# Ledger of designs, part 21: designed miniproteins, single chains, continued (3)

Each design is a single chain, and the fold is of that chain. pLDDT is the mean over its residues in the fold that is shown.

## One batch from the design tools (miniprotein)

Design m8698
Fold by ESMFold2-Fast:
Structure m8698 (fold): chain A 82 residues (1-82)
Amino acid sequence: DGIFSDEALDKAARHYREVLKEEKGVEIDLSKLSNEEKEELIRVVALWLGYKYAPESVTHDPAVVEEAEKKLEEIVKKYKKE
C-alpha cells in the first residue's frame, strides 16, 4: 500500500527473510520479488509471527493463520533460493 519507502521495504523484507531461514529453514531470493510481493511477504510473516508469539495481538480465527501459512508456502515454492 506504499506506507514503506523502498529502502525501508527492502530492510523489512531482508529481516523477515532471515526470520524464515531461522524458523523454517528456507531462504527466499528477494531479487525475484516485486515491491508488492515483498509487502505481501512482510505482512504474511508478521501475521504468522504475531499469532505464534503474541496470539492476543492478532485474530483468534484459525482460518486467518491457515491462509497466512498457505501464502507463505506459495511464496517459498515460487521464490526459494536455489
Scores: mean pLDDT 71

Design m8699
Fold by ESMFold2-Fast:
Structure m8699 (fold): chain A 78 residues (1-78)
Amino acid sequence: SAGDEFRERVENLTPANLGELAREARDALGLSQREFGQMAGVSQATVSRIESGEIKEPSPETFEKIARVLRFAAGIEE
């Protein structure tokens, strides 16, 4: 299923797929880039640049902040 495919992609998260997965999760949650940024603890500008692929190598801190929201969206929460 699409949900199972999304979960598998989030479990195999890399800098290369972060932006695509962030956009998909944001769309699924019905959030603006600003609202997604607030949830992740990053600026709207950072969300926009990651989704566009302008930021190809985010800092480990920024990566983990966004990854946490992606795991939540995928139902991977402990």
Scores: mean pLDDT 84

Design m8700
Fold by ESMFold2-Fast:
Structure m8700 (fold): chain A 107 residues (1-107)
Amino acid sequence: MMTEEQAAALVQRVADVVGAGLAAGASLDEILAAARAVVDEEMATLSPEDAEALAHLADQALAHVRRAAEAGASKRTAVLAGLRTLSMGLFSYVDTGELVEVPFVEM
């Protein structure tokens, strides 16, 4: 099972690549590709169960980024919505062992 330390480290790595992309003026697609690469690297180190859970949470986070962007949110606001979803979902999963749907907050 993924530890709280592993979840915190993953969220920080994703936050770092998102922050770097925003600072560099990268496109939303480039930022999302960089974030997905970090998630895919972590998935390769996990059990199949934890990897599937992370994949589901990453897909949910990506859906929230797209929803925020489609609603007219800035690139920064959209990626922060996704980061919030990933963080909340991962810490809930680590704490409970169960996947939960993180509510979307309209931006």
Scores: mean pLDDT 83

Design m8701
Fold by ESMFold2-Fast:
Structure m8701 (fold): chain A 73 residues (1-73)
Amino acid sequence: MLKLSAEIFTDKPVEEAAKELIEEAKAAGAEARVVEEGVEGDFEVAVLEVVAPASEELPEEVRATVTIYSPLP
């Protein structure tokens, strides 16, 4: 199993950015879900877990934690 961590910064609301990421993950054959939401300083924050199963193109399962930051409105 490969473990990854990523951070993305966006001017979109975290809810919208999270939906887009979930849709992209699904299109790529992965599953994504929001595991945490909150506020850190001047940012809205959403933490997502993304799991891509092993396949012919992926020799092992990939699990990623993606943290999305967006400025508070």
Scores: mean pLDDT 77

Design m8702
Fold by ESMFold2-Fast:
Structure m8702 (fold): chain A 100 residues (1-100)
Amino acid sequence: RSELQKLIELAQNYLYEASAHVQQARRALREGRLDEARRHLERAEEYLRKAREYLERAKELMRKLGPSQSEQNLLQALEQHLRQVEDEVARLRAEVEAAE
């Protein structure tokens, strides 16, 4: 189970980094710094890809080890949060393109 916990922690950490870059992109867009907003969105997308990779690896390992309700709940919460951040990145990217 330590390997599963490590994969979950990696997914959480990358999702946290993606969220931080989304906040930076939003601030840069509000201040008219379109190039900076674009760079932060690119970084957020990189971290989201890594978060999804580790989330999928965690789901696969959990299936192999046998499901735990607490672990399933945590993975579902992470997937929901990941989708929310992906949607936010898509919205901000559209706003940056419209402002340019």
Scores: mean pLDDT 87

Design m8703
Fold by ESMFold2-Fast:
Structure m8703 (fold): chain A 87 residues (1-87)
Amino acid sequence: SMSDRIQRQRQIAQIRTDMINRIRDLINDGIQNNTPFDDLMKRIRSITDDTGEQLRSLGMPDDEVTRIRDDMIRWARTSYDHQRQQQ
């Protein structure tokens, strides 16, 4: 139904927002503690894997989940590099 579709879209948006916030906090903490990006990458992958499972459970196609995960990993690397260069 339309209501079920709207509810799923809201849940997907919330899950994606939670992922972005978790990764942002992780990068900020990692930069403050001078943590190598490779160590952060393990935790980023864990977060994106958990998020991917949640998105799949809501009916998101595997290709879209993979794209979201890849985009987040690229964003995380870019954000980390940019913030380190500004210190």
Scores: mean pLDDT 87

Design m8704
Fold by ESMFold2-Fast:
Structure m8704 (fold): chain A 120 residues (1-120)
Amino acid sequence: TKEEKQEEIKKLLEEILKLIRQIYKLAEPYLSEEQKEKVEKLIKEIEELIAKLKKSTDPEEQKKLLEEIIKKIKELMSLIRETLEENNAEEVLKQVADKYFELVEKLNKVDELIRELIAE
């Protein structure tokens, strides 16, 4: 049902936020204070966009919000990856890559569910 798909989207978004925070925790020791502020700002923006998506009942609005979330996540991951590469943190890079892969799979599932809701 539409309600079941909306509930699944909400659960996936909570899991996405958890993965983002786990990635940040892994990268945090390698970030400068300036980089931490920038990353924390991006995470807050992602949290706010996710909160808006969870409150929306309009699949077209949800699609637009998801596109913005994906853009912010890509910005976040670019900063984290660059920092870890500059610090030669190869083991942490692998752990972050694994979590990012899981995160992308969940984002793709959210996208699929929204597209199904649009199609009816």
Scores: mean pLDDT 90

Design m8705
Fold by ESMFold2-Fast:
Structure m8705 (fold): chain A 60 residues (1-60)
Amino acid sequence: MSQQQTAQKAQQGLQSLDQQAERARRTRPDGDLLVQRYQQLKQQIQTAADKGYVTYQEFS
């Protein structure tokens, strides 16, 4: 499945990042690292949504 190697690379990176955040949350209940990871994820989601909704920025 050579064609899937490209998609697999992107998926693996995203899954690896998500898995690392989950592990950090379990390993570091201190909350500091957990909040940092959560903020990063939220920022990414917001950026992706913002790119699709430019009208939202114009409304502001």
Scores: mean pLDDT 58

Design m8706
Fold by ESMFold2-Fast:
Structure m8706 (fold): chain A 82 residues (1-82)
Amino acid sequence: SKSESALLVAQMGAMVLSLEVWVRYLKETDPEKAKQLEEILEEMRELLEEAERLYQEDAPLEEIKKILEKVEELFKKAKEIV
């Protein structure tokens, strides 16, 4: 449903915001880790923009779910670096 799609997009947005906060803190303490996380963050942002576009186009929920899976995989990789 449209409301389920909105929730998935919101979840992806929350993951992006969470990682942005971690990157900010790590820039002061571990610049190399911050750089690695920034690369992952940029990829996650591109996927979020694609998910938002699909949501606006009323694309099937399954297409948005596939993007969420990719974002979750990237977020898992980011957590291993932190």
Scores: mean pLDDT 88

Design m8707
Fold by ESMFold2-Fast:
Formats: C-alpha cells, structure tokens, sequence
Structure m8707 (fold): chain A 80 residues (1-80)
C-alpha cells in the first residue's frame, strides 16, 4: 500500500540520518557540516515522499520533526 511505502521511505530516511550522525562523530564534523549533511538527506527523503503523493504540509511536518530529532541527538552525543 502507499502507506507502507511512505513508512518505508520515512524509516529509510531515519536510518540515513543515523548513519550521517555516526559519520559526523567519527570525522569530528562541526555543527554546520552536520546540519548541511542532514539537510541533504532530508531533501532526498522529501523528494521520495513527494513522489509517493504525500501532501507538502505533511512532508514539511515529517522533515522538520526528523531534523529536530537529529540535531537534538547530535547535541547529546557531543556532550558525552
């Protein structure tokens, strides 16, 4: 179903974000470098969700939530 495809794309985007954060920790990226890479991952996810016919408002809510969660996790990892 389209719902299952949307869930898969969101989950794949989350996995890409997690991998990007791990890469950033390993390579000692700045906050600006990490945010840039997260935005690149989110843009790819946004395009895939749009291709599935997800409304723009719903895509914006998902993407903004994932960005906020990613930046929060990054901050916590840098404090450890």
Amino acid sequence: SRRDQIFREVNDTVKQIDKTIEEGVKNKWSDEELEKKINEVLQEGRERLAALGMPQDAIDEVVNGLRDDALREWKKLKEK
Scores: mean pLDDT 87

Design m8708
Fold by ESMFold2-Fast:
Structure m8708 (fold): chain A 105 residues (1-105)
Amino acid sequence: MKEEIIRLVKEAIDYAEKALKALQEGNVDEAVENFRKASQYARKALELAEKAGLSPEVIETLRKAAEYFDKAGMAALHGRVDQAISYAKKALEYLKKALELIEKE
């Protein structure tokens, strides 16, 4: 189960990086779709982490990552590119923190 959670977190990171690149290139629709996918993978990782009984810190960190991707997608959809980038970077920080915490458990 730990290996599957790590895989889902890495997928969320990949989609988030694709979304950030799309925003920088002015491809808002592509960015919104990739933020949606990043949020979906982060939430799948969260569900598996809860079922696996991982630490409350891991669970909270994955939850915050998903919430910030939802905010990034919403900001991008409304043309608020700088806010979308800020939220996406915050979500990536949480995903990277979650990955480090999971790998140490």
Scores: mean pLDDT 88

Design m8709
Fold by ESMFold2-Fast:
Structure m8709 (fold): chain A 82 residues (1-82)
Amino acid sequence: MAERIRRAGEEMLKKAEEAAKGTVEEQRKLGQEFARLAEEDPEVARVYRAAAQANYQKAENPEMDAEELVEKTRELLEGLVK
């Protein structure tokens, strides 16, 4: 169980880092992907939904600091991994 949550979190962090370097369109698509993943995996749904919201916010505010997006994702991961 804990390993599954950790692995899902690591995948989210990697995608957040990619989104930070991507275009507004890529960030919007990543947000949609995270929202879909939240419906498929209820054990990590909270983290995926938060990540989806963060990516949607960055897509609407392209001046949002890339480091801020990555840091928010990292905080979500650390919150799940005790």
Scores: mean pLDDT 66

Design m8710
Fold by ESMFold2-Fast:
Structure m8710 (fold): chain A 80 residues (1-80)
Amino acid sequence: MTPEQRRVLLEIEARAALYEMLAYVAEKSGDKETAKIYREYAEKLRQLAEDIRSGKIPDVETARKRLEEIEKELNEKLKK
């Protein structure tokens, strides 16, 4: 794994942790649907991180594009 891939991986892991935190806050506020969406997308980010580690996604450009796509999907699902 290159240093650039390591940086993208850490960014993705940080965003997954943020989504887990937002899911927790939503769950405690009684918004179970929003909590479910955030947990689903945290798992998608963890899968993206694994795809980078396994070499399935070999380049930083593809990894960043996939991260952007996942974030756009999340925003669409939240419909706020």
Scores: mean pLDDT 83

Design m8711
Fold by ESMFold2-Fast:
Parts: sequence; structure tokens; C-alpha cells
Structure m8711 (fold): chain A 56 residues (1-56)
Amino acid sequence: HMDQLRKQISDLSAKLMQQVQAWKQQYSDDQVRKLVRQMSLQASEQVEQLIKQFKE
């Protein structure tokens, strides 16, 4: 169902936001920016895989 894809994307987004907030408490702004960039690349790959799975 489309609802399952939306839930997975929503869950991924929430998890990523929670991780960024955790990093902000532990690391400097510069380090957080570098970590977020690495994470966004991995997240983009995960989202692309999800879209491919439900695109067909």
C-alpha cells in the first residue's frame, strides 16, 4: 500500500531528525554539518531504494 511507503519515509525522516538533534548536543556545529552531509547521502540512497521498490 502507498500508506506503507509513506510510513517508511516518515519514519526515516523522524529518525534522521532525532539523530541530528542528538549530534547537536554532543558535537560542534562544524562536526554536525559534516555528519549531516554524510547522513544525507546515505538517506538519499535509502529513499531511492524505497521508491524503486514501490515504483513498479
Scores: mean pLDDT 76

Design m8712
Fold by ESMFold2-Fast:
Structure m8712 (fold): chain A 90 residues (1-90)
Amino acid sequence: SSALYRPDTNEVIRRISEKTGLSQSTVYNYLRQSGVLLGYPEDTAANDLITDYAHGKVTDEQVRDALRKVGVPEKYHDIILSELKTYNQG
């Protein structure tokens, strides 16, 4: 939909990197492996959780579970969710 706004993927990664102290590459890998952010059509088999989250189809708990399943440390979950919530419909 043309009315749905998403932040630039690089901007989200940069903000999480700055707040967590993780490298941008580490943040990118975590978000891609969890399906939270899909940056490329080749990942079509993964769920685009950020879009589903924006539409209220996925809860905070489901996003945390996806992050946990790919080994993202629990201490970063709140920061990641906070940054995702900063973007209207993102």
Scores: mean pLDDT 66

Design m8713
Fold by ESMFold2-Fast:
Structure m8713 (fold): chain A 85 residues (1-85)
Amino acid sequence: MEEEARKLKEEGDKAFKDGNYLEAARHYIRAAELFLKAGKVEEAIEYSDRAIEYAKQAIDKGENPEEALKLIQESNELRRKALEK
């Protein structure tokens, strides 16, 4: 799980560099899910926060606000889950 999470994080980094904020948010939320399943709570919180940040950037740039809002909600749930265990 950790190796898969790392690959998704790297794909998110690439998407962000390419200016594709919605794609970056999707990769980061998937990475956060896998980090949480691997017991990497700090990483799960970090990448959930990154997903929220980039989903907000997608809204700011007019990229599919409906999907971006769903990603923000999903990221907030992952963050909460990581804190509650």
Scores: mean pLDDT 83

Design m8714
Fold by ESMFold2-Fast:
Structure m8714 (fold): chain A 86 residues (1-86)
Amino acid sequence: MASPEIRERVVRLYRAVAKARELLSPEGQARIDEVVAEGQRKLDEVLADPNATEEDLRRVINEMAERIKAILEEEGVPTPPEIDEV
């Protein structure tokens, strides 16, 4: 199960993404929405698995953060520290 620390990490990531999203083009916004939707689906799958570890959750969060970071970089938007935080 996800620790309170991991859940807070996800909340911070989504808040930072919401802020950065406002600075993106409509195409960039659509890409971010797609990455977040896919990431949330993967997180839900890991959370539903009683054998999943906290490391599995961290991997999904990190993968989502890296993909978001790449989109922000392509659009010239500075990456918020919360997206780059482990």
Scores: mean pLDDT 78

Design m8715
Fold by ESMFold2-Fast:
Structure m8715 (fold): chain A 89 residues (1-89)
Amino acid sequence: TRVRRYEFKVENLEEAKEAIAAVLGAAGAARITVEFTGKDGKKYREEVEISEASASDDQRNGAAQRIAETAKDKIGLEEGELTVTVEEP
C-alpha cells in the first residue's frame, strides 16, 4: 500500500475545494481521507473511496465540492489547515 499525505493552508472554501480536487485528480483507485482544522481549532474529517482509476473528473470534482461544503456546514470552515491522505494499493 502506498500512502501520500498533502498539507495545505487555505484562506477560503474555494481554495480548499481546489486543493482537494487537485489531489483527487492525481489519484488512481484510492482511499482518501480529508481533514480540515479551522482557525478556531474545530475539526472535520471525511473519507472517500475512488474505486476505479477511470473515475471521471466530474465525479472527482463533485466529491471535492461536497466535502468542502460539508466542512463549511459542520464547522463553519472558511480558512485553516487542510490535510489530504491518499492510500493506494
Scores: mean pLDDT 75

Design m8716
Fold by ESMFold2-Fast:
Structure m8716 (fold): chain A 94 residues (1-94)
Amino acid sequence: REEVLKRLEELIAELEEEYKKEKDPKRQKILYQAILHLGTVKAMIEANEPVEKILAEIERAIRHLESLKKTADEKTQKILDKVIELLKEAKEKL
């Protein structure tokens, strides 16, 4: 759990820096949604929510982020792929 929380925290910090530098409002909105999903999952893990609830939230986050990828540019798609990959790893380590 500590490893997952640390990796979530590190990726959130990386995305927050990208969000601050982002000039495109559409990309900025996508980055914000990714940050919210990671933050929600992190908060649920820290609160010791039931594993079934955390898994359901991760699955919803992955579906939403995959949907956002369809309208994203190549750079944003790569960022979303990193977010989705970490969420999938979090599912395995719960």
Scores: mean pLDDT 85

Design m8717
Fold by ESMFold2-Fast:
Structure m8717 (fold): chain A 102 residues (1-102)
Amino acid sequence: MERKERLKELLKKLKEKGIVSEEEEKALREFIEAGRLLAAAQGLYSVYLTAPLKDIKKEEEKLKKEEEILKELKPVMEKLYEAGKSAEELADILIEEVEEKL
């Protein structure tokens, strides 16, 4: 499946789950339409990863959730670092990570 179509499907799924705001959806859609696929993939992954923080009002609970997010992020960053691949291949890694978690 083409990366652009995969990114559009992920954006739709994140919107259906109530994870993405209208402003975030607009920005991500603009990146996708402009062919900035790595930027779109990074943005989608970031929105997915940080979504649990939006509902946390207590600082202590927020810090604990941030630590959990960093633990999830670390292996993904290691994959990106080790890949040494084109922007398209890096986008694919991020897209696959979000697809597997949804």
Scores: mean pLDDT 78

Design m8718
Fold by ESMFold2-Fast:
Structure m8718 (fold): chain A 108 residues (1-108)
Amino acid sequence: SEEAVAEMLRLLEEMEAIVEEVVKLVPDVDPGLVARTRELLARLREAIEQRRWDEARRLLGELARTGSALFNEALALTKDPAKKAELEALRDEFHALLERLQGLLEAE
């Protein structure tokens, strides 16, 4: 539905914002992981807009794996306890958004 697509796109926008916050907190994070995460978010957005649900579900799985790698590296590079706590909160929010998006995609 149009309403479900709009909600999915809002969740993607929130995930994009989280990735940008991770890059700001940890500028030394692997630029390849950042580029891959951004590419997967962009491709997932296109798949959702075009209602290519099977592709969207596959891309979400790839995003979950690449996002986990991004957070694992960001956390490994961080020594400051306050920044580490912020990264853990962003990771948990990102995972919650992934679960919500997965639920919406599985309903299609």
Scores: mean pLDDT 91

Design m8719
Fold by ESMFold2-Fast:
Structure m8719 (fold): chain A 83 residues (1-83)
Amino acid sequence: MEKFLELLEEALKEVGVPDEYRERVINLAKEHFKKYPDASLEEIALGVRAEVIRWAKENGDFETADKVIEAIDRALEKLKELE
């Protein structure tokens, strides 16, 4: 959990997600880990991704959503490399 959140925070900074939006994404991921303690990391990532897409559909900000999705994918890939 903690390592994924660190990698996600770093990836969100690298792709240029604004600070306020970045905090919202990290808090969303933390909430998913708390609500679904038995879920796999991939399942948590899918849940976060789905919610970010929902936000984009509601507010029209697909550019920020695309960056967040890229950051999630980067964090998952980096974590897989660490086993």
Scores: mean pLDDT 80

Design m8720
Fold by ESMFold2-Fast:
Structure m8720 (fold): chain A 79 residues (1-79)
Amino acid sequence: MVKEYTIVLPTEDLEEGKKKLKELAEKAREEAAKSSDFEVLDESFEETEESATLTMKILDKKTGTLYNVTVVAVTKEKA
């Protein structure tokens, strides 16, 4: 079974967005390493001058479910 999730991360600018995505990837790997139930199978980071995207494939070993998680950093309007 495959589950796909897309998360939009609003940021002040793309440099902040890139930093947050890299921090999220590190935290996700650390949490998966602490748990025997989850494994990170694949991790990719794509950046341009206008966007940053983190994609991770996480296997739930207990259920056999593969989670495809995509996190996109977008610039939000400044109030």
Scores: mean pLDDT 75

Design m8721
Fold by ESMFold2-Fast:
Structure m8721 (fold): chain A 97 residues (1-97)
Amino acid sequence: MSPELEELAEYLDSLPLEEALRVVRFLLDLLKQLHRARSQEEALAIIDQAQRETRDPALQRALGFVRRLIEKEGLEALPELSAFVLRRERELEEQLA
C-alpha cells in the first residue's frame, strides 16, 4: 500500500465509525468523478474543487491524502485507491451492523 493510503487508513481508524463511513462514502462519490478525468491535472482540479466546496474538517483531511496520492502517482493510483475505499466501506458497514 502507498504511504498516502497508509496515512488515510490511519486517519480513518482515528475517527468514530459513523464518521469514517461518511468520509469513505464521500470518497466513493469523488472516485466516480476521478474515473472520468483524462489527466492528472484534471483529477487534481476535481479534488481542489471538492476541498473548496466542503467545510467539513474530516473530508478536508481525507481529500488532502487523496490529493498527495494523485500528485505523486497520477491516474495510475485510481485502481488502488478504489480498492482501498470499497474495502473500507464494507468493513465499516459490517462493524456498524
Scores: mean pLDDT 87

Design m8722
Fold by ESMFold2-Fast:
Structure m8722 (fold): chain A 65 residues (1-65)
Amino acid sequence: MEEKEIEGVARLPAGAPEADVARLAKETAIHKAEEEGYKVVEVSEVELSEEDGYLVGRATVRAAK
């Protein structure tokens, strides 16, 4: 059984809802895992940061075949 970590990143303008950025980051990571034929086992906490006037969300999924 091979496990892989896949990162999803979302960027929205500063002042966007944190919940929206977090959701998009998680969805991006999940879709990448599914596209590669992996099953998502775990979705990490989303890290939020502000960069250059954007709110950035980063999520990692642990996926397995």
Scores: mean pLDDT 81

Design m8723
Fold by ESMFold2-Fast:
Structure m8723 (fold): chain A 120 residues (1-120)
Amino acid sequence: SEEEKRKKEASKFSKEDLIKFIAKAIYTLLGPGDEELFKKFLELLKKYYSEDKSAEELIEEVTKALGLDKDVAEKLINFIRNVLKLSEEEAKELLKEVSELSLEVLEEVDEEIIEEIINS
């Protein structure tokens, strides 16, 4: 099935790579250079993760709580679901891991790789 093919394609990236890709995508979508906004996003993501919510609902709630445009949530959801091809359960687990990251993770991801993936 197409879903099985999508899961196999997603599995070509390590869990650590997927965490870094999601973190860098969040940072890029929030406006590069706003480290305080990125930190607040991760703090709210961690706060709301304990609720029985989908990955999409978590992203929408965090972006709304920060007063961000709906477009930010839609682009991040598209990146996780359609570009990285993660299942809802995988996306939710990886968002939890991302919520526990420090700013140092942003230095470990090649911007050219993220730009290519986001534009895919």
Scores: mean pLDDT 71

Design m8724
Fold by ESMFold2-Fast:
Structure m8724 (fold): chain A 68 residues (1-68)
Amino acid sequence: SIAELLAQFYEAVAEGDLETAKRYLEEAVRLAQQRELSPSDRAALEDALGFFARVDPEFAARLRALWE
């Protein structure tokens, strides 16, 4: 689920494992491309992308473009 992938994303960020964090965020966006999102899942993914834009703005922008 989106919620499970984002939980893993935030855990990886907290541990300083940015490569693992990028992997989970990318998988969340891939799921968002392939199915309809609930408003809560959409809000959670928007929040995670906004958060990661402060860490890696180029990567976050690329993922947002794939989702939008």
Scores: mean pLDDT 85

Design m8725
Fold by ESMFold2-Fast:
Structure m8725 (fold): chain A 68 residues (1-68)
Amino acid sequence: SPFEELLARLDELEERIRAARTPEEVNAALAEAGAAYEAVRPSLTPEQAAEVDRRMEALVALAGEVLA
């Protein structure tokens, strides 16, 4: 499903952020996450969108930790 494919992609992007060494690498991964979410957002239920919103918040928090 688009939801499950998005979650798998967010898992891959999380690993990329954890491995990132520069703000540019982190920002590129976050931009890809946002674009992937926007592409499938209209096909998600409100509950699925809420789950993705939590995953996106976690990615932003992780990005801040990696760049600290």
Scores: mean pLDDT 87

Design m8726
Fold by ESMFold2-Fast:
Structure m8726 (fold): chain A 87 residues (1-87)
Amino acid sequence: AEEEAAKITKEIMKELVKKFKDRKVSADEILAEIERRLAKRGITLSAAQRAAMLDRIRAALAQGMSAEEAIRSVEGMIYDLVLAHLK
């Protein structure tokens, strides 16, 4: 489960980084794309999970991080969601 979750997470992260590479993008746009990619795999976020992820992305961007760095900051959250889905 952990190895499979790590592989799926890496695939999601690669596609997210590719989409937003060298782009100036809002936290809402990053979150919407994360939600869309997770939904394709049957994974939905609770309101609390969505809020926590949005807050982390906003905090990263507010600190001057790039879109790639902001996406990387929520990698652990994405992994936890994927792992919970796989059990």
Scores: mean pLDDT 85

Design m8727
Fold by ESMFold2-Fast:
Structure m8727 (fold): chain A 68 residues (1-68)
Amino acid sequence: MLTKEEVLEAAKKLGLPPELIEDIQRAFDALGKDEVTREELREALRKISDYPEELIDQIVDDIEKAVK
């Protein structure tokens, strides 16, 4: 499971753009959860973000690796 705090810290450490960090915050808010699976985060970001699906998948993978 990935917490909102861990995911946001990982995104900052990876140097993700501020707009994507905002999209991550919106994804957690939309899910109504502080802790999500990798799959839930991926699907929420695909719905919220303007980034291509393949880039979202890569970003979620990078975040999961950075959190662990």
Scores: mean pLDDT 81

Design m8728
Fold by ESMFold2-Fast:
Structure m8728 (fold): chain A 80 residues (1-80)
Amino acid sequence: MEKDIEAEIYLALGEIYLAVARLTLEHNPLTPEVKEEAIRDLEKAIELYRKAIELSTNPKIRKDAEEHLKVAEEELERIK
């Protein structure tokens, strides 16, 4: 269970970074500085979701992390 708790923490942190990137893009004009900030936050979310997948022994946590990873990767590709 300890690894699943750690995986849940990484998943939650990834969700926070994804939310921050989305809020940054929603509330600011798309300047190079805003784009760069959102890219950094999306890259952090991706890293955290990958860690959640690696640590998870619970199929539900792994699936949730994989789905969130896909969303973050698609959003990163959209703004590049």
Scores: mean pLDDT 84

Design m8729
Fold by ESMFold2-Fast:
Structure m8729 (fold): chain A 92 residues (1-92)
Amino acid sequence: SEALEKAANYFTAAGIQAAAGDLYLEMGRKDEALEAYKTAVENFLKALDLEPASAWTPSELERARKIAQKALELDPNNETAKKLLERVDELS
């Protein structure tokens, strides 16, 4: 389905941005890391909105949770990251 294809594309984009965020953190670039994690969080939420819980593996949900937690460690007031954590907890 078109929705499944779009969800897969958002998952891929989220993974790439999460990896970029991890690299920025290793470099001590916290602001760039936060922006990368925010983009990853937004892409995970878009993927979840397109496909039901049954389309997500436990490892994909765990990756989304960890990235949302990393975003919140850098920005505790990030409502989008909080929304992703709540969504993942509902699906777990």
Scores: mean pLDDT 84

Design m8730
Fold by ESMFold2-Fast:
Structure m8730 (fold): chain A 75 residues (1-75)
Amino acid sequence: MKRLEELIRRLERLIEEMKKLNAPKELLLEAEILLGIARIVLGVSKIIGEDAPESLVERLEERFRELEAELEKLK
């Protein structure tokens, strides 16, 4: 689950940067939703004792990259 744990850490940092830059509330909400989804996926994976599907993790990482790109446009 290292990829999900790393994604969660990166999302937490991104959200803090969004708050410091007074990013649009819609962008912040999308980041918070993605963080919530990543945390749920990690939690469920720990409960069942299996890693999340790689395709699901890749989709979450892709959404993270999209949010990171939107934030960079605001700098």
Scores: mean pLDDT 84

Design m8731
Fold by ESMFold2-Fast:
Structure m8731 (fold): chain A 94 residues (1-94)
Amino acid sequence: MSMEEILEKLRKYIEEAMRKAGFSDELIEGISAAISSLKEITAAEVLLLVSLLRQTNLPPPERDLMEAMLAAVKADPSASPAFIAEVEALLAGV
């Protein structure tokens, strides 16, 4: 799957999760626009998605998106080992 397809899946998942968490349409549109400007997934988007998963009890995203998220977090030198382990646990649950 292309990075463009992965980013579109990420954008759609975050939009749905934010709606279920009760965020405003204006905030959802702003975050969606920010994700649409990305060339690749960063740890910031993964942190947002993990936070939304904790709040909404949504099923985890598709395996390909989860694998891309794990790769992004592992590539970020600011990511804590605990956060990497949390993303790995989510992928193992898929």
Scores: mean pLDDT 78

